# Designs tried in a protein design run: designed miniproteins, single chains, continued (2). Part 27

Each design is a single chain, and the fold is of that chain. pLDDT is the mean over its residues in the fold that is shown.

## One batch from the design tools (miniprotein)

Design m4915
Fold by ESMFold2-Fast:
Structure m4915 (fold): chain A 84 residues (1-84)
Amino acid sequence: SAERLLAEGRRRADELVRRADELGRRGDVEGAREVMREGVEYLRRVTDQLAADPAAARRAAQVLTGTAIAGIGSVVEGELRRRR
């Protein structure tokens, strides 16, 4: 169901944010790029699964994309802290 897929997407998004935050604390910019690539690939898979329900696919993609952007922000902030 769409609700199930959105719940799984939220858990996946939370995992990506945690990984990005950990990488930011280590100053691992390359690791953050890999996390973003993984997020984009996951979005493609979710879109394929929800092809018969475009509205649900769009909602899932928006949640995952927003979380991936937040993850990048966390890494950038971590790198700035490292330079202090």
Scores: mean pLDDT 66

Design m4916
Fold by ESMFold2-Fast:
Structure m4916 (fold): chain A 69 residues (1-69)
Amino acid sequence: SPLEELTAQALADIAAAKSAEEVEAIERRAHQQLFRLVAEGKATLEEAMAAGQRIHDAARAKRAELERA
C-alpha cells in the first residue's frame, strides 16, 4: 500500500541520515506525505497518525544517537 511504502521509505531514510537536520527534514516530508494520502482517500487519519508516530519515534531515537556521536 502507499502508506506502507511511504512508512518503510521514511524509516530507511532516517536510518541512513547523517545529521539531526536531515532527520528533521525527512520527518517533516513524511508527515506532509502522510496527510496527503489521507486527503486522497488512500489512508485513514488513524492509519496516518499511527505511521506518523512510528516515524517520530525512529527520528527521536536517531537524533539521540547522532547527538552522542
Scores: mean pLDDT 87

Design m4917
Fold by ESMFold2-Fast:
Structure m4917 (fold): chain A 92 residues (1-92)
Amino acid sequence: SALERYEEARRRFEEDPSDLEAAIELVSYAGLFSALGNTGLAREGLELVLEHVEHFRDSKELRTEIAILKEKAKEMGDEETVELAEEILSRL
């Protein structure tokens, strides 16, 4: 299930906060959960990435994924996810 894959990505990221692939997966699942109306899980994943954003300075891949998520969250009216995405982008 998507939740099990999210929990696995979160576990990998918490074990290694410099894991870019795990960070990208958390961002992707944040977008999915926002679209499904689960804004709590979306926010949780983004907050974890924000806490460790310094590992990802100048990452074009992460910047691209966050930008895509921000657009989707705007379309869904998920203002809190948009704000978190903007904060991460400002620190990349």
Scores: mean pLDDT 80

Design m4918
Fold by ESMFold2-Fast:
Structure m4918 (fold): chain A 83 residues (1-83)
Amino acid sequence: NDFAEKLAELLAKGLKSLGASEEVQEFVKEQVKKMAESSIEETKEYAKEAAEYVKEKLSEEDAKKMTEALEQAAEMIITEKKL
């Protein structure tokens, strides 16, 4: 899904701007792709897993920003699934 791939790239760029490692960027990209390919309930779980991962890897402030971005990404993906 081109939309999910573009969304994953945008989140990865956000992570890069916060100084996150390539490993963190790739993990979040993979989670966003899984969100797009999964059920609505699974999309929420993958978003939660990504949020917990960034809380462990990033500063508290950066983790909060990325958690908010991940929640927005999950809502966008869920909205696309309902179309």
Scores: mean pLDDT 81

Design m4919
Fold by ESMFold2-Fast:
Structure m4919 (fold): chain A 81 residues (1-81)
Amino acid sequence: SAHEQAVKEWVEGVISMIENVTRKAIENKDIEQGIKDIEGLVEESKKWLEEHTNPEMLDKALKEIEEAKQKAIEKLRKAAK
């Protein structure tokens, strides 16, 4: 459906933003700020999804965003060493 496609595109946009924040934080050596920005972005994303999706779409979207968050934070932690 158009709604499912819109949610998919929105989730892909959030994941892209997480990747961009991660890259910039590594480039600028602002690791702590990068983690904080990613956590804030994920929290706001969860709130939006809860208001704009059904439970099935919510579960799938949250898993994809949480996986992207975990990968991003791991990259930032490795870059900090």
Scores: mean pLDDT 85

Design m4920
Fold by ESMFold2-Fast:
Structure m4920 (fold): chain A 55 residues (1-55)
Amino acid sequence: SMAEEEAAREVLEERLKYAKDPEMKALYQEALDALDAGEPVRDVAARMQKRLQES
């Protein structure tokens, strides 16, 4: 839904703004780019979680 997309985008923008680690900045930026490309929030969230578990 649009509300879920807006909420996810706002959270990612805030996290990107305050992130110190270049790898985390890249992860948040890639997630924002994916949302902008029309990727579903659930798929973006799943990919981010997988990357965070890998670290």
Scores: mean pLDDT 81

Design m4921
Fold by ESMFold2-Fast:
Order: C-alpha cells, then structure tokens, then sequence
Structure m4921 (fold): chain A 84 residues (1-84)
C-alpha cells in the first residue's frame, strides 16, 4: 500500500511540473491530456482510500485523502487555464 502511495506522489509531482510548463507555454492540447491523466489518477487514489478504510489502515487513508485533494486542486488549475 505505502509503495503505491509513493508512486502516486511521484506521478503527482511530475504532473504538477508538466501542468506548470503547459500553462506557461499556453499549450491547451497538453493541458487537456494532463487533465485526463489527473482524472485517471484520481480514480486510483479513490480506490486506495476505500481499500485503506476497509482495512482500518487510517494512516494510509489519511495520506490517500491528502493526495486526492492535491489531484482535485490540479484539476481545478488545468480547468481554469483551459477556460482562459
């Protein structure tokens, strides 16, 4: 479980950097693709939250919920940039 969260954290870090670059370059096609990747990653994180809660692993659930919030924030940022 923790290894999956570590990989997701690295993916979020990479996506965050890619989004920042795409916004600076006004690359709308790239932003749309990155937003789609964020939605898919969000689905994975939601499943991890459900699994952790079912296993009463509250530490893992807390980490996953924080990652879910970060993904939501990035989706909002990409949506705002696409509407500009």
Amino acid sequence: MQEKLDKIEEEIKKLKADIKKAIAEKDLDRLQKLRDELYKLGEEVTKLVQEALANKDYETARRAILLEAEITSLIMSTTVALRS
Scores: mean pLDDT 85

Design m4922
Fold by ESMFold2-Fast:
Structure m4922 (fold): chain A 95 residues (1-95)
Amino acid sequence: MEKKKQEIKEKILSLAEEAARLYYEVTGDKERAEQYLKAAKNLIDQGKLVAAATTVALMAREAYDAAIQKGDTELANKAREIYEEAVKLQKEIEK
């Protein structure tokens, strides 16, 4: 059981770091990107994996909306992919 939990934690952390980088790239808001990443890491450390995945999905959704507003379809597609993976992980944890 610990091995599967560790693999899920690593996947959420990887997506959180990717989402934070994308959020900063799209918005230029480094402080908010760092706040989101810290929030996700704190939730992972607390074992609140569903909440952590939800935080990543929220960060990705905000990046998507910002990319659409900017007219950047490539960044919007990257944000959508992170969002879909975060939602998939959330469903895997809830099983």
Scores: mean pLDDT 84

Design m4923
Fold by ESMFold2-Fast:
Structure m4923 (fold): chain A 60 residues (1-60)
Amino acid sequence: KIKEILLIYLESNPDTVLNLEDLSKSSGVPLSTLTKIAKELDKEGKVIYDEKKKTVRSAK
């Protein structure tokens, strides 16, 4: 459950900015899948997704 794992990681590391391209390379998860999850979490107010930079961070 990639969405839950990403959210738990960001909540545990609130000052971290994750680059989704780097995360895709390290995890083997397609960038399109990570981007979709990041947008969903941003819409839920749980993370801040920067589409231009392809980065995600905790909203807390």
Scores: mean pLDDT 81

Design m4924
Fold by ESMFold2-Fast:
Structure m4924 (fold): chain A 72 residues (1-72)
Amino acid sequence: MAEELLALPEEEARKLVKERVKNSTDQEAVDIAAAYGEAVFRRRMAEHPPATPQEADELALEAVKAANEILK
């Protein structure tokens, strides 16, 4: 799933996961949100590779926030 989301433009990936979450069980929604967070993390890594572990942690936090936003 994360690889599928990475193949799409960011806006298309976001729409796809929101639609899937709405039609999923609670457990499936958590798994979809986790895959979306991974896709966000990988995309940010590609756009601006972190130079330090702290920068990598900041990117990971951004990905977690994106996943939580989908679960609202």
Scores: mean pLDDT 77

Design m4925
Fold by ESMFold2-Fast:
Structure m4925 (fold): chain A 102 residues (1-102)
Amino acid sequence: SALVERLRELYERVAPQLGPESQALLEEILAVVEEAAAERAANPDMPAREWRDRLLARIEAVVSAHFAAHPDTPADQRALLTAFLGEVARLVEDEAARREAA
């Protein structure tokens, strides 16, 4: 999946700047996106918008759980994670739009 490949490239760029708890969040997001990409490949008739909305909701749940568990995440790491999540959301939206357009 082009989405998974682009996300892995983003992960490898950002992860070295993060501590182990923040890196674990990135790995969880990668796993969620990889699972969603496999689900989409197995169900080609699934509407792209439904797939996108479900994936973004799963990512939001993982992120919310992470920050609830790690309230003392340093401000610099929180900023990097926020930027990473914004890019992930953009990649997911672009992938859904591309597949919807045929």
Scores: mean pLDDT 84

Design m4926
Fold by ESMFold2-Fast:
Structure m4926 (fold): chain A 89 residues (1-89)
Amino acid sequence: MTLTLSQAPPVAAGEDITVTFTQDTDDVTGSVFLVARAGQPVERIERVDNGSSTVTIKAEAAGETLVFRGVVQSASSVTVEAETEARVV
């Protein structure tokens, strides 16, 4: 079971940040994609299929850091996680 998140390059405030979530597991029972911003609730986006899914989030303020985290659980109760970070300049 493999989970990969694309690297998020630094972006300017007002631009969109796109992160691709890729997993290769046919026996997935649950997958979630989380986006964390300072001072805001964590956004939870549920993904249940194998392959690639894309999340696009707007950069709001210069100096902001967004953390993207993917979590995939298989039917055999194996869990894998991946994380990437995006900076707003």
Scores: mean pLDDT 72

Design m4927
Fold by ESMFold2-Fast:
Structure m4927 (fold): chain A 67 residues (1-67)
Amino acid sequence: SLLEEARRRLAARDFEGAYRLAMQLIKQGDLESALEVLRELAAATPDPEFSKRLQNLAEAIEKLLAE
């Protein structure tokens, strides 16, 4: 699955690859899996600016799911 592939990329520290798979999950309407990947990516990335953008995106998806 895309979620399992994204987790494997995160374990390999392929942050760009994990991000691309999260975007594919959003495009397919799997917002719950996308949110999970984005949260894990935000926690794992050493780039604080990238982490902040990922947190903002995750918050936007959370609001969509709460509606």
Scores: mean pLDDT 85

Design m4928
Fold by ESMFold2-Fast:
Structure m4928 (fold): chain A 78 residues (1-78)
Amino acid sequence: SMAEIEKKLKEWAEELDEKSLSLKPDEAEELREKFIEYLEKNKLTVDSPKEKLIEEALKLEKSDPEIAKMLAKEIISR
């Protein structure tokens, strides 16, 4: 259900926020650059339709969990 998906995305966003507190500046910058490159490659922006961002986040859950969590944060921040 959408409610279960939103709960999962919220948990991922919270995990990213906690992890970010322990990241070094260079590690945080590399993660940000990777996220921006992913968005550009897939013709996405932080303002893309919520449904499209959800689909991408779920697709990346296993292959690139860090980008999935960053997408989740953008979705939840709306």
Scores: mean pLDDT 81

Design m4929
Fold by ESMFold2-Fast:
Structure m4929 (fold): chain A 71 residues (1-71)
Amino acid sequence: SREEHLRLVLEIVNEVLEKADENGLSDEQKSLLIREAVEIVNEQVRQGKSPEEVREIVMKEVEKKIKELLE
């Protein structure tokens, strides 16, 4: 549903922001990371993935991108 999708997006955005803050990322880097995370959520939901699967996929990609941004 739209309600479930919106909740998933908001929860993931919050987790991404917390991880970005913990790693000292800039506002520009946070914006990029959020945009990419939302794009992945939308694509995985479109493919029929469960909320749990979507979260796992998104957070794996987010952690990878954070490591790239810190180097």
Scores: mean pLDDT 85

Design m4930
Fold by ESMFold2-Fast:
Structure m4930 (fold): chain A 61 residues (1-61)
Amino acid sequence: ELSLEEKLRNWARTLVEILLSSGLSPEEALHKVVSYFEKVISDPEELELAKKLAREVVAEL
């Protein structure tokens, strides 16, 4: 039911929220989420979309 973009955005948002609740700054949370996505997302286009969505999630804070 959710698009790939919606799934990736929700995943990024959940990870950012967990990291922020653990005491990280928005910039630290973004860096960790991007590093995590680089380790777990094998498709280059999906990875670039996930990184973009993670940046948008942090910018909306």
Scores: mean pLDDT 84

Design m4931
Fold by ESMFold2-Fast:
Structure m4931 (fold): chain A 76 residues (1-76)
Amino acid sequence: MIKVNVSLADGVLTVESDADKLEVTVFADGKRVAGPVVGEGRVEIELPDVGDADLWVVILATKDGKTYFHISLLPG
């Protein structure tokens, strides 16, 4: 089991996890607006101005050789 925290402040999306590897992609209105960005335990992404669009954050987290799929919805 993994822990994943997603937060958005001042146009910066932060994904934090106890995973060994994170791959983060962001979609708005059915279009990819950021990523994929790869990091270890923490990923920060500066988002373009997408207005009030809902953001779909797609996360692939790898821990102990297992890959987990996580989706987070951030309402606009």
Scores: mean pLDDT 82

Design m4932
Fold by ESMFold2-Fast:
Structure m4932 (fold): chain A 97 residues (1-97)
Amino acid sequence: SYEELNELVKKALEKAKKLSDEEVENSPLLPKIKELLKRLGFEDLLKNEVFIKTLLVLYEEYGEETVEKFLLTYAMRGLLKYVLGVELPALDELEKL
């Protein structure tokens, strides 16, 4: 459900805020995250440090499929919120950062 995804993202964002730049640079998942963002057309997010850190936590804890589901949900966030009335406060917080 979208509510379950929002809770996973909220927890990942809290963990991401505690990640050092050294931990990010040394992560074996960082190249995988960058390739995934390029493949899905989210290259603009490569410059968003907090977003990258959040994706690293999501990938490490829940795997690639959860990251792909999150990115697709993030792409649809305006439709979900304004047309379908789905509240995703963790995604709203990420968009502000």
Scores: mean pLDDT 81

Design m4933
Fold by ESMFold2-Fast:
Structure m4933 (fold): chain A 61 residues (1-61)
Amino acid sequence: SEAEVLAALEALGLSRATAERLVAAARQRDDPTVVRLMLESGLSSEALARAGALLAALIRA
């Protein structure tokens, strides 16, 4: 599950290291860090929304 989320985040344009930091920040409920990491990657609004949905699905389990 987590490995699949990491792969999906990479497919959106994130590096694996950034995807791992995003997962860690999301688990800590550090929303400012999550947003910052996503925006620094230059992702589109659609890609950011998709990344957020992937993280939310992982965290709520």
Scores: mean pLDDT 79

Design m4934
Fold by ESMFold2-Fast:
Structure m4934 (fold): chain A 115 residues (1-115)
Amino acid sequence: MPTNEEIIDEAKKFDPVIMFKYVMSESAKLLEQGKITPQEVKDMLKEVKKILEELKKREKSPIIKEMLEEMIEGIDELLSLPDSELTPQTIRDKLRKTIDKINEIGKKYEKKEKE
């Protein structure tokens, strides 16, 4: 089975949004299969948060920074949950809501470029 470290290493090969989607989806899947604990999910999310925060510090695009901030906020909300509430459904719901926010940021950018 892939370790938390192997999942993060694979995710680092993608752009930040794809990385976030991959780690969230794999965490939910492995948690559903009983192959990972809620604590291991939190440890993986803490590592992803560090990567996103480092990317945000180096990013010069305000729009990409806003997208990174939404992903960091989504992770922080999951990390604040008790282990009993960190379920596959909760992770998938948070992923969907965060991607919806990222898409709205993208639409806001598209409208600004068309005006």
Scores: mean pLDDT 79

Design m4935
Fold by ESMFold2-Fast:
Structure m4935 (fold): chain A 72 residues (1-72)
Amino acid sequence: MKLAKIEYARVGDKVAVTVFDENGKQVASLIGAPQAVSEELGRLFGVDVTGGFEESLQQIAKATGAELIELD
């Protein structure tokens, strides 16, 4: 699957992640514990993820061609 961007933000002890395809459509939106969210994203996009939250998001971004954006 090809993606355009993965946006993520820290929300207290949780993370919020929104994923957009090449047409700008939102294809995923997850909020939860960092490890649980990264594992679910790996499952959704068919990417084996290892390491912490940021490492997992980088692996998904590389596999899908997505830009990884941290929101303030």
Scores: mean pLDDT 84

Design m4936
Fold by ESMFold2-Fast:
Structure m4936 (fold): chain A 68 residues (1-68)
Amino acid sequence: SDALKQRRAERIAKLSGYSAEEVRKIMDNPEAGELFTREGTRYLSRERASNAEAVRKGFEVAKEKVEV
């Protein structure tokens, strides 16, 4: 659902400091989305970091896979 994807992107954007459009582009790109999930999950697990910190770290790695 586009509405569900948009709401998810808006929530992640609020936590990460990125725009909802940038977040959605990353999540809709299979390579970038997978990279974000893998790196964010690894950071969260290893550091016991907050969800916001994990999201920011994941997007830092994945953002270069998406044209903004």
Scores: mean pLDDT 67

Design m4937
Fold by ESMFold2-Fast:
Structure m4937 (fold): chain A 89 residues (1-89)
Amino acid sequence: MKIAEEAAVIAFYRLSQAVLKRGSITRDEAVELLTESLESVGIDRETAERIARQAVDRVMAKRGRDKFYLSDARELAQEVERLLKEEGY
């Protein structure tokens, strides 16, 4: 569906820009950037924050790191897209 794909593209762009500016981003920064990206396509904050936290926690567990780098931005965006599609977006 278009909303999940649009959210993933916006998330990838925002995550990439934040990492390029700061060198890395923390878990809390990644959750907030993803939440704002999902809200920008009309997803309510409660749903956006829940999906953002789930995506970040899954990628963090897989990577074994407390910080995200540019290489993680695509995987975070893909995880958000999968979760949104599962919710019917």
Scores: mean pLDDT 84

Design m4938
Fold by ESMFold2-Fast:
Structure m4938 (fold): chain A 82 residues (1-82)
Amino acid sequence: SVEEEIQRLLLQIASDPESVLGAADLARELGVDQSLVDELEAEAEKHGLKRKTTPALERLRELAREHPELVRRLLERALTGE
C-alpha cells in the first residue's frame, strides 16, 4: 500500500543523516507543526548535517505530491514518536 511505502521511506530517511534536513523541509512545506520541524532541524544542525537530495527524499516528495495529507500525517507521527 501507499501508506506502507511511505512508512518504509520514513524509516530509511530516519536512518540516513543526509536525508534528515530535506525531510524537515518537506514537513514544513506540508504544514507540519513548526515546533516539531524546528526541533528536528536544530538536532540535525547540531550534528553538522547538510541539505542533500537523496533517492528516498525524491520518492517521498513524489508521494507527497499525490497524497499530501497522508504524508503530512505520517511525518507528524514519526516526529512525535507515535
Scores: mean pLDDT 81

Design m4939
Fold by ESMFold2-Fast:
Structure m4939 (fold): chain A 80 residues (1-80)
Amino acid sequence: MQEIVLTDEQVDGINAILTDFYRRLARARTPEERDAVIDETAGRIRDLLLAQGVPQDEVDTLVGLLTTGLRFQADARAAA
């Protein structure tokens, strides 16, 4: 497994995006709105990592894992 090391700046950027994700998710009332929030959040994380020079293949792997996690969290909140 390739070890992906994130800088403090990248971690802070991701945390800001995740904070906005949870705020938007709390306002989403339909499955379509939840999917839009997940897709927008994944896109923002992807753009942040690419702008910071993370290789495309590592970004694709990270965004794939994060998207799966975000979808799980959105579904869990919708079920609560």
Scores: mean pLDDT 76

Design m4940
Fold by ESMFold2-Fast:
Formats: C-alpha cells, structure tokens, sequence
Structure m4940 (fold): chain A 115 residues (1-115)
C-alpha cells in the first residue's frame, strides 16, 4: 500500500540520517566528505517530505518527517560553522549549505501546516 511505502521511506531516511550523524561526528573524516554526505542527506529528506505532502501522508509520518528534518538542519548548521572556520574560502559549499538549511526550514514549515 501507499502507507507502507511511505513508512518504509521514513525508516530508510532515519537510517541514512543516523549513518551521516556518525560520519560527521568522526574527527578522522575530512570536512569535505562530511559536507558531501550531509548535503546528499538533506536533499533526500527534502524529496521524502515533498512526497509525504503530495501523497497526503498520515499525521504520524508528517511528525516523524519534521523531527528528521529538524535533526538534519541542526547537523547542517554545525557543519556550516566548521566550514566557515576551517575553509572560509569555500564560498560555494558555504552557500550550498545555507541554501539547503533555508529550503529545509521552509519545507518543515509547510509540513507543519498539514498537521
């Protein structure tokens, strides 16, 4: 069913976020790799949120998506601080992270309107 497919997508997304959180908290991982993984995960979260809105998902799944989205925003903010400190010349990556934060926050706000 559609609900089972959406629940599966949320489970897979949670697993991806947890793997990325482990990676970005590993001091041995290059910051460029942390940024790449976090941006990829942010884009996956946006795609799942857009699908949940389009498919008019149950409120429980919308609430889980909000929690996941907010976790990803916090992860991106931490990486943005690291990137600005360690690689302030990497304006393109800084701008990409700032844009993804803004877009995720706007999607989370839209998602809350469906509750």
Amino acid sequence: SMEEELRRAIRMLKEQVERVEELINDESVPIESQVYAALRTARAVKAVIERLIREKAPKELLEEAIEIGERVVENLRKLLEKLKKEHPEDKESIEEIEREIKELEELIKRLKEYL
Scores: mean pLDDT 88

Design m4941
Fold by ESMFold2-Fast:
Structure m4941 (fold): chain A 97 residues (1-97)
Amino acid sequence: EEARRAAEEEIERLRRTGEESASKSVEEAKKLLEEKGKEAVERMLKQGPELAAAMSEGVNALTERVVGALKYSGKEEEVLKAIEESVEEIRRLVEEV
């Protein structure tokens, strides 16, 4: 229960980070997502290794999708879609723990 709430807070922070990265260059977006993602995973380690692993997998998916959308489409709509899909995937991964 409490671990799930902590994970949801990190997911909300990652959503905001993703939205911020939508207006940045590919290199800047990747760096921002990797730095904030690492912080989220480190905080989730306090809740247990399984939740940290789920968060790490979700952060990698978010970074890959957002960077891909920026690099290959260049459309803000595609970046926002990538963020929303990744956030839902992270929620599913966390729920399975």
Scores: mean pLDDT 83

Design m4942
Fold by ESMFold2-Fast:
Structure m4942 (fold): chain A 90 residues (1-90)
Amino acid sequence: PLPSDEEIAAEAVHIELAVLLSLLRRGQPVDVEYALEAVERAIESGDPRAIEAAIELLEELLKRPDLSEEEKERLREALRRAEEKLREVR
């Protein structure tokens, strides 16, 4: 059977997060707001693979030296929510 819309959405978010993480690891610029939106979609999907990718992305973003205090706080809060959701769905 064809995958469900929910399965397609979760897989799309997982791929998006993997691409963003790859860009960050290569030192390419990644917009914090865009990354946070992708992370929220991963949490909403409930897919453990997407949530794990979101956690990795957030950890890499937090290594950036150019982040504002507000951006760091938002990223840490998103990381906490992602970790909580991962425990819920595993």
Scores: mean pLDDT 81

Design m4943
Fold by ESMFold2-Fast:
Structure m4943 (fold): chain A 80 residues (1-80)
Amino acid sequence: SLPMTPEELRVANLLGVDPEKYSLDAVFEALNELLKERGLPPLKDKSYSSVLNIAKPLLDSGQIDRDEVLEKAKEIEKKK
């Protein structure tokens, strides 16, 4: 197992995801797909600032549901 970077842990905490259960790459892919489905701008990158300024307000408002993001991330990892 590789140790998580402090930035990766901060991103995971900001998104409310367990990085041991979910790939952050799959979570970002799920977020971008949900943003696209809702006609919203995609994340510019996987940085803390992009998550804080774009994803977090949408999650806090309920415009994107965190549970929907996590379920979609699982589907992406399973490649169904």
Scores: mean pLDDT 77

Design m4944
Fold by ESMFold2-Fast:
Structure m4944 (fold): chain A 63 residues (1-63)
Amino acid sequence: MSDEEIFKGAADAMASAEDSPSGGLSGLYRGIALNGMIYLGKSMEEVRKASEEVKKEFDELIK
């Protein structure tokens, strides 16, 4: 639960950051993702890949 929720939250936050046109809001979401990834010992590169997959799955799930 804990690590899985943190990873999911970080991936979701990164996906939200990429969709945000505002630098401030994008920065906030990236900060959330970074903090979660540091806690889990994962790199931002790994979060980025997970974020791309989450966004792809989200688009598929919504439609």
Scores: mean pLDDT 65

Design m4945
Fold by ESMFold2-Fast:
Structure m4945 (fold): chain A 89 residues (1-89)
Amino acid sequence: SSEVDKLVERLGKLLDELAELDKQYQKETDEEKKEELIKQMAKVNKEIEEIIEKLLSLNAGEKAIKAIEESNLSPTMKNMWIYYIKKKM
C-alpha cells in the first residue's frame, strides 16, 4: 500500500541518519560533541521505533526487517533492531 511504502521510505532515511550519527560518534574525541551525538541518536531511535510500530500494525514487519538488513547500520545495531521487530511479530 502507499501508506506502507511511505513508512518504509521514511524508515530508510532514519536508518541512514542513525548510521551516519553512529560513525561520527565512533570517531569523535570531544566529550561535548559526543553528548550532542548521543542526544541526536536517541531522538532518531525514537522516530525509528514509532515507524516500526506503525509498520507492525499494518502487518509489514518483514519490510521493516528488509530495510534494516539493507541499511548501513553496524551489525550489532542491525541485530538489535531485527530482534526488536521479531519479538513484536
Scores: mean pLDDT 91

Design m4946
Fold by ESMFold2-Fast:
Structure m4946 (fold): chain A 55 residues (1-55)
Amino acid sequence: SADEIKTAAEIAVEVCKDSGASKDQCLDAVKEHASEKFSDEEAQQIVDEVEKLLS
């Protein structure tokens, strides 16, 4: 759902900020972890949302 995607993206952004990783490194990690719990389409939506939040 949209709410789950938004929540996952917000958590991912927080982790990225804490780690000091680059935007590209964050997006790669988010894609890998999201793909374990979500469909490929949903994982891509989470990545897209994280990219917006980090922009």
Scores: mean pLDDT 79

Design m4947
Fold by ESMFold2-Fast:
Structure m4947 (fold): chain A 61 residues (1-61)
Amino acid sequence: AAARDAALQRILKLVNELKKVASDEETIQAATEASRAVAAGNYDEAIKILEDALKKAQEKK
């Protein structure tokens, strides 16, 4: 329970950070892929998807 709540909070934080640096299209795509991982119970994969998207967006600046 606690680990799941922490993972979901991390995911929300990453989506908010991604919105600041990435395009709307990139943010929606990353969020959609992360949502599929969450639906499968793969919280670590969802976090990785969002972190990878954030790094890619930051490297473009």
Scores: mean pLDDT 79

Design m4948
Fold by ESMFold2-Fast:
Structure m4948 (fold): chain A 94 residues (1-94)
Amino acid sequence: SLADEIIELLDELLEALRNREPLEKILEIVKRLSELIKQVKDEKVAEEITKFLKEAYMTALEYEAGRLSDEQYEERLAALERKKEEVVRLLKES
């Protein structure tokens, strides 16, 4: 299903962030998710996923730019993991 594809890619995004993958890899996953979100019928759910993707990308970008320490990156990642669980719940309940 569309929800299952989005959930799988959200898991891949967080794994890439945990592994500190190159920014280009993060952007590739974000672009794929952005295309799938266009097919999400619930506008509120689509908006929450879009906000999540923006925060995930900005976290990777700021870390790459040297604006986040390792400790600050880990704190941002923990917050993103909590937000991902909320987004997954919304997708499953829609």
Scores: mean pLDDT 88

Design m4949
Fold by ESMFold2-Fast:
Structure m4949 (fold): chain A 89 residues (1-89)
Amino acid sequence: TAEYERALKELEKLQKESLQVVRDFRAGKISPEEAQKRLDEILRRAEEILREVREKEKDQRGVIEAEMQVGSIRIHYTVVKKEVAKIKA
């Protein structure tokens, strides 16, 4: 559906934004606190979109694709969280 295509496009944008946060954090362009804050917001928005996809999308393959995009965002979140914990230890 057109709504599903918009949701997927937004998830792809959020995934790219989450990767950019990882890159900026590793390059020292943003603080650990700012990186965590941005990824918390990206992940929150992605989880909300995934919830809507699960409720509205009848094609199971479409739901799995959305879950994979959110999974990639969760990986970026976990990477930064672990790297920040090492710096603050």
Scores: mean pLDDT 85

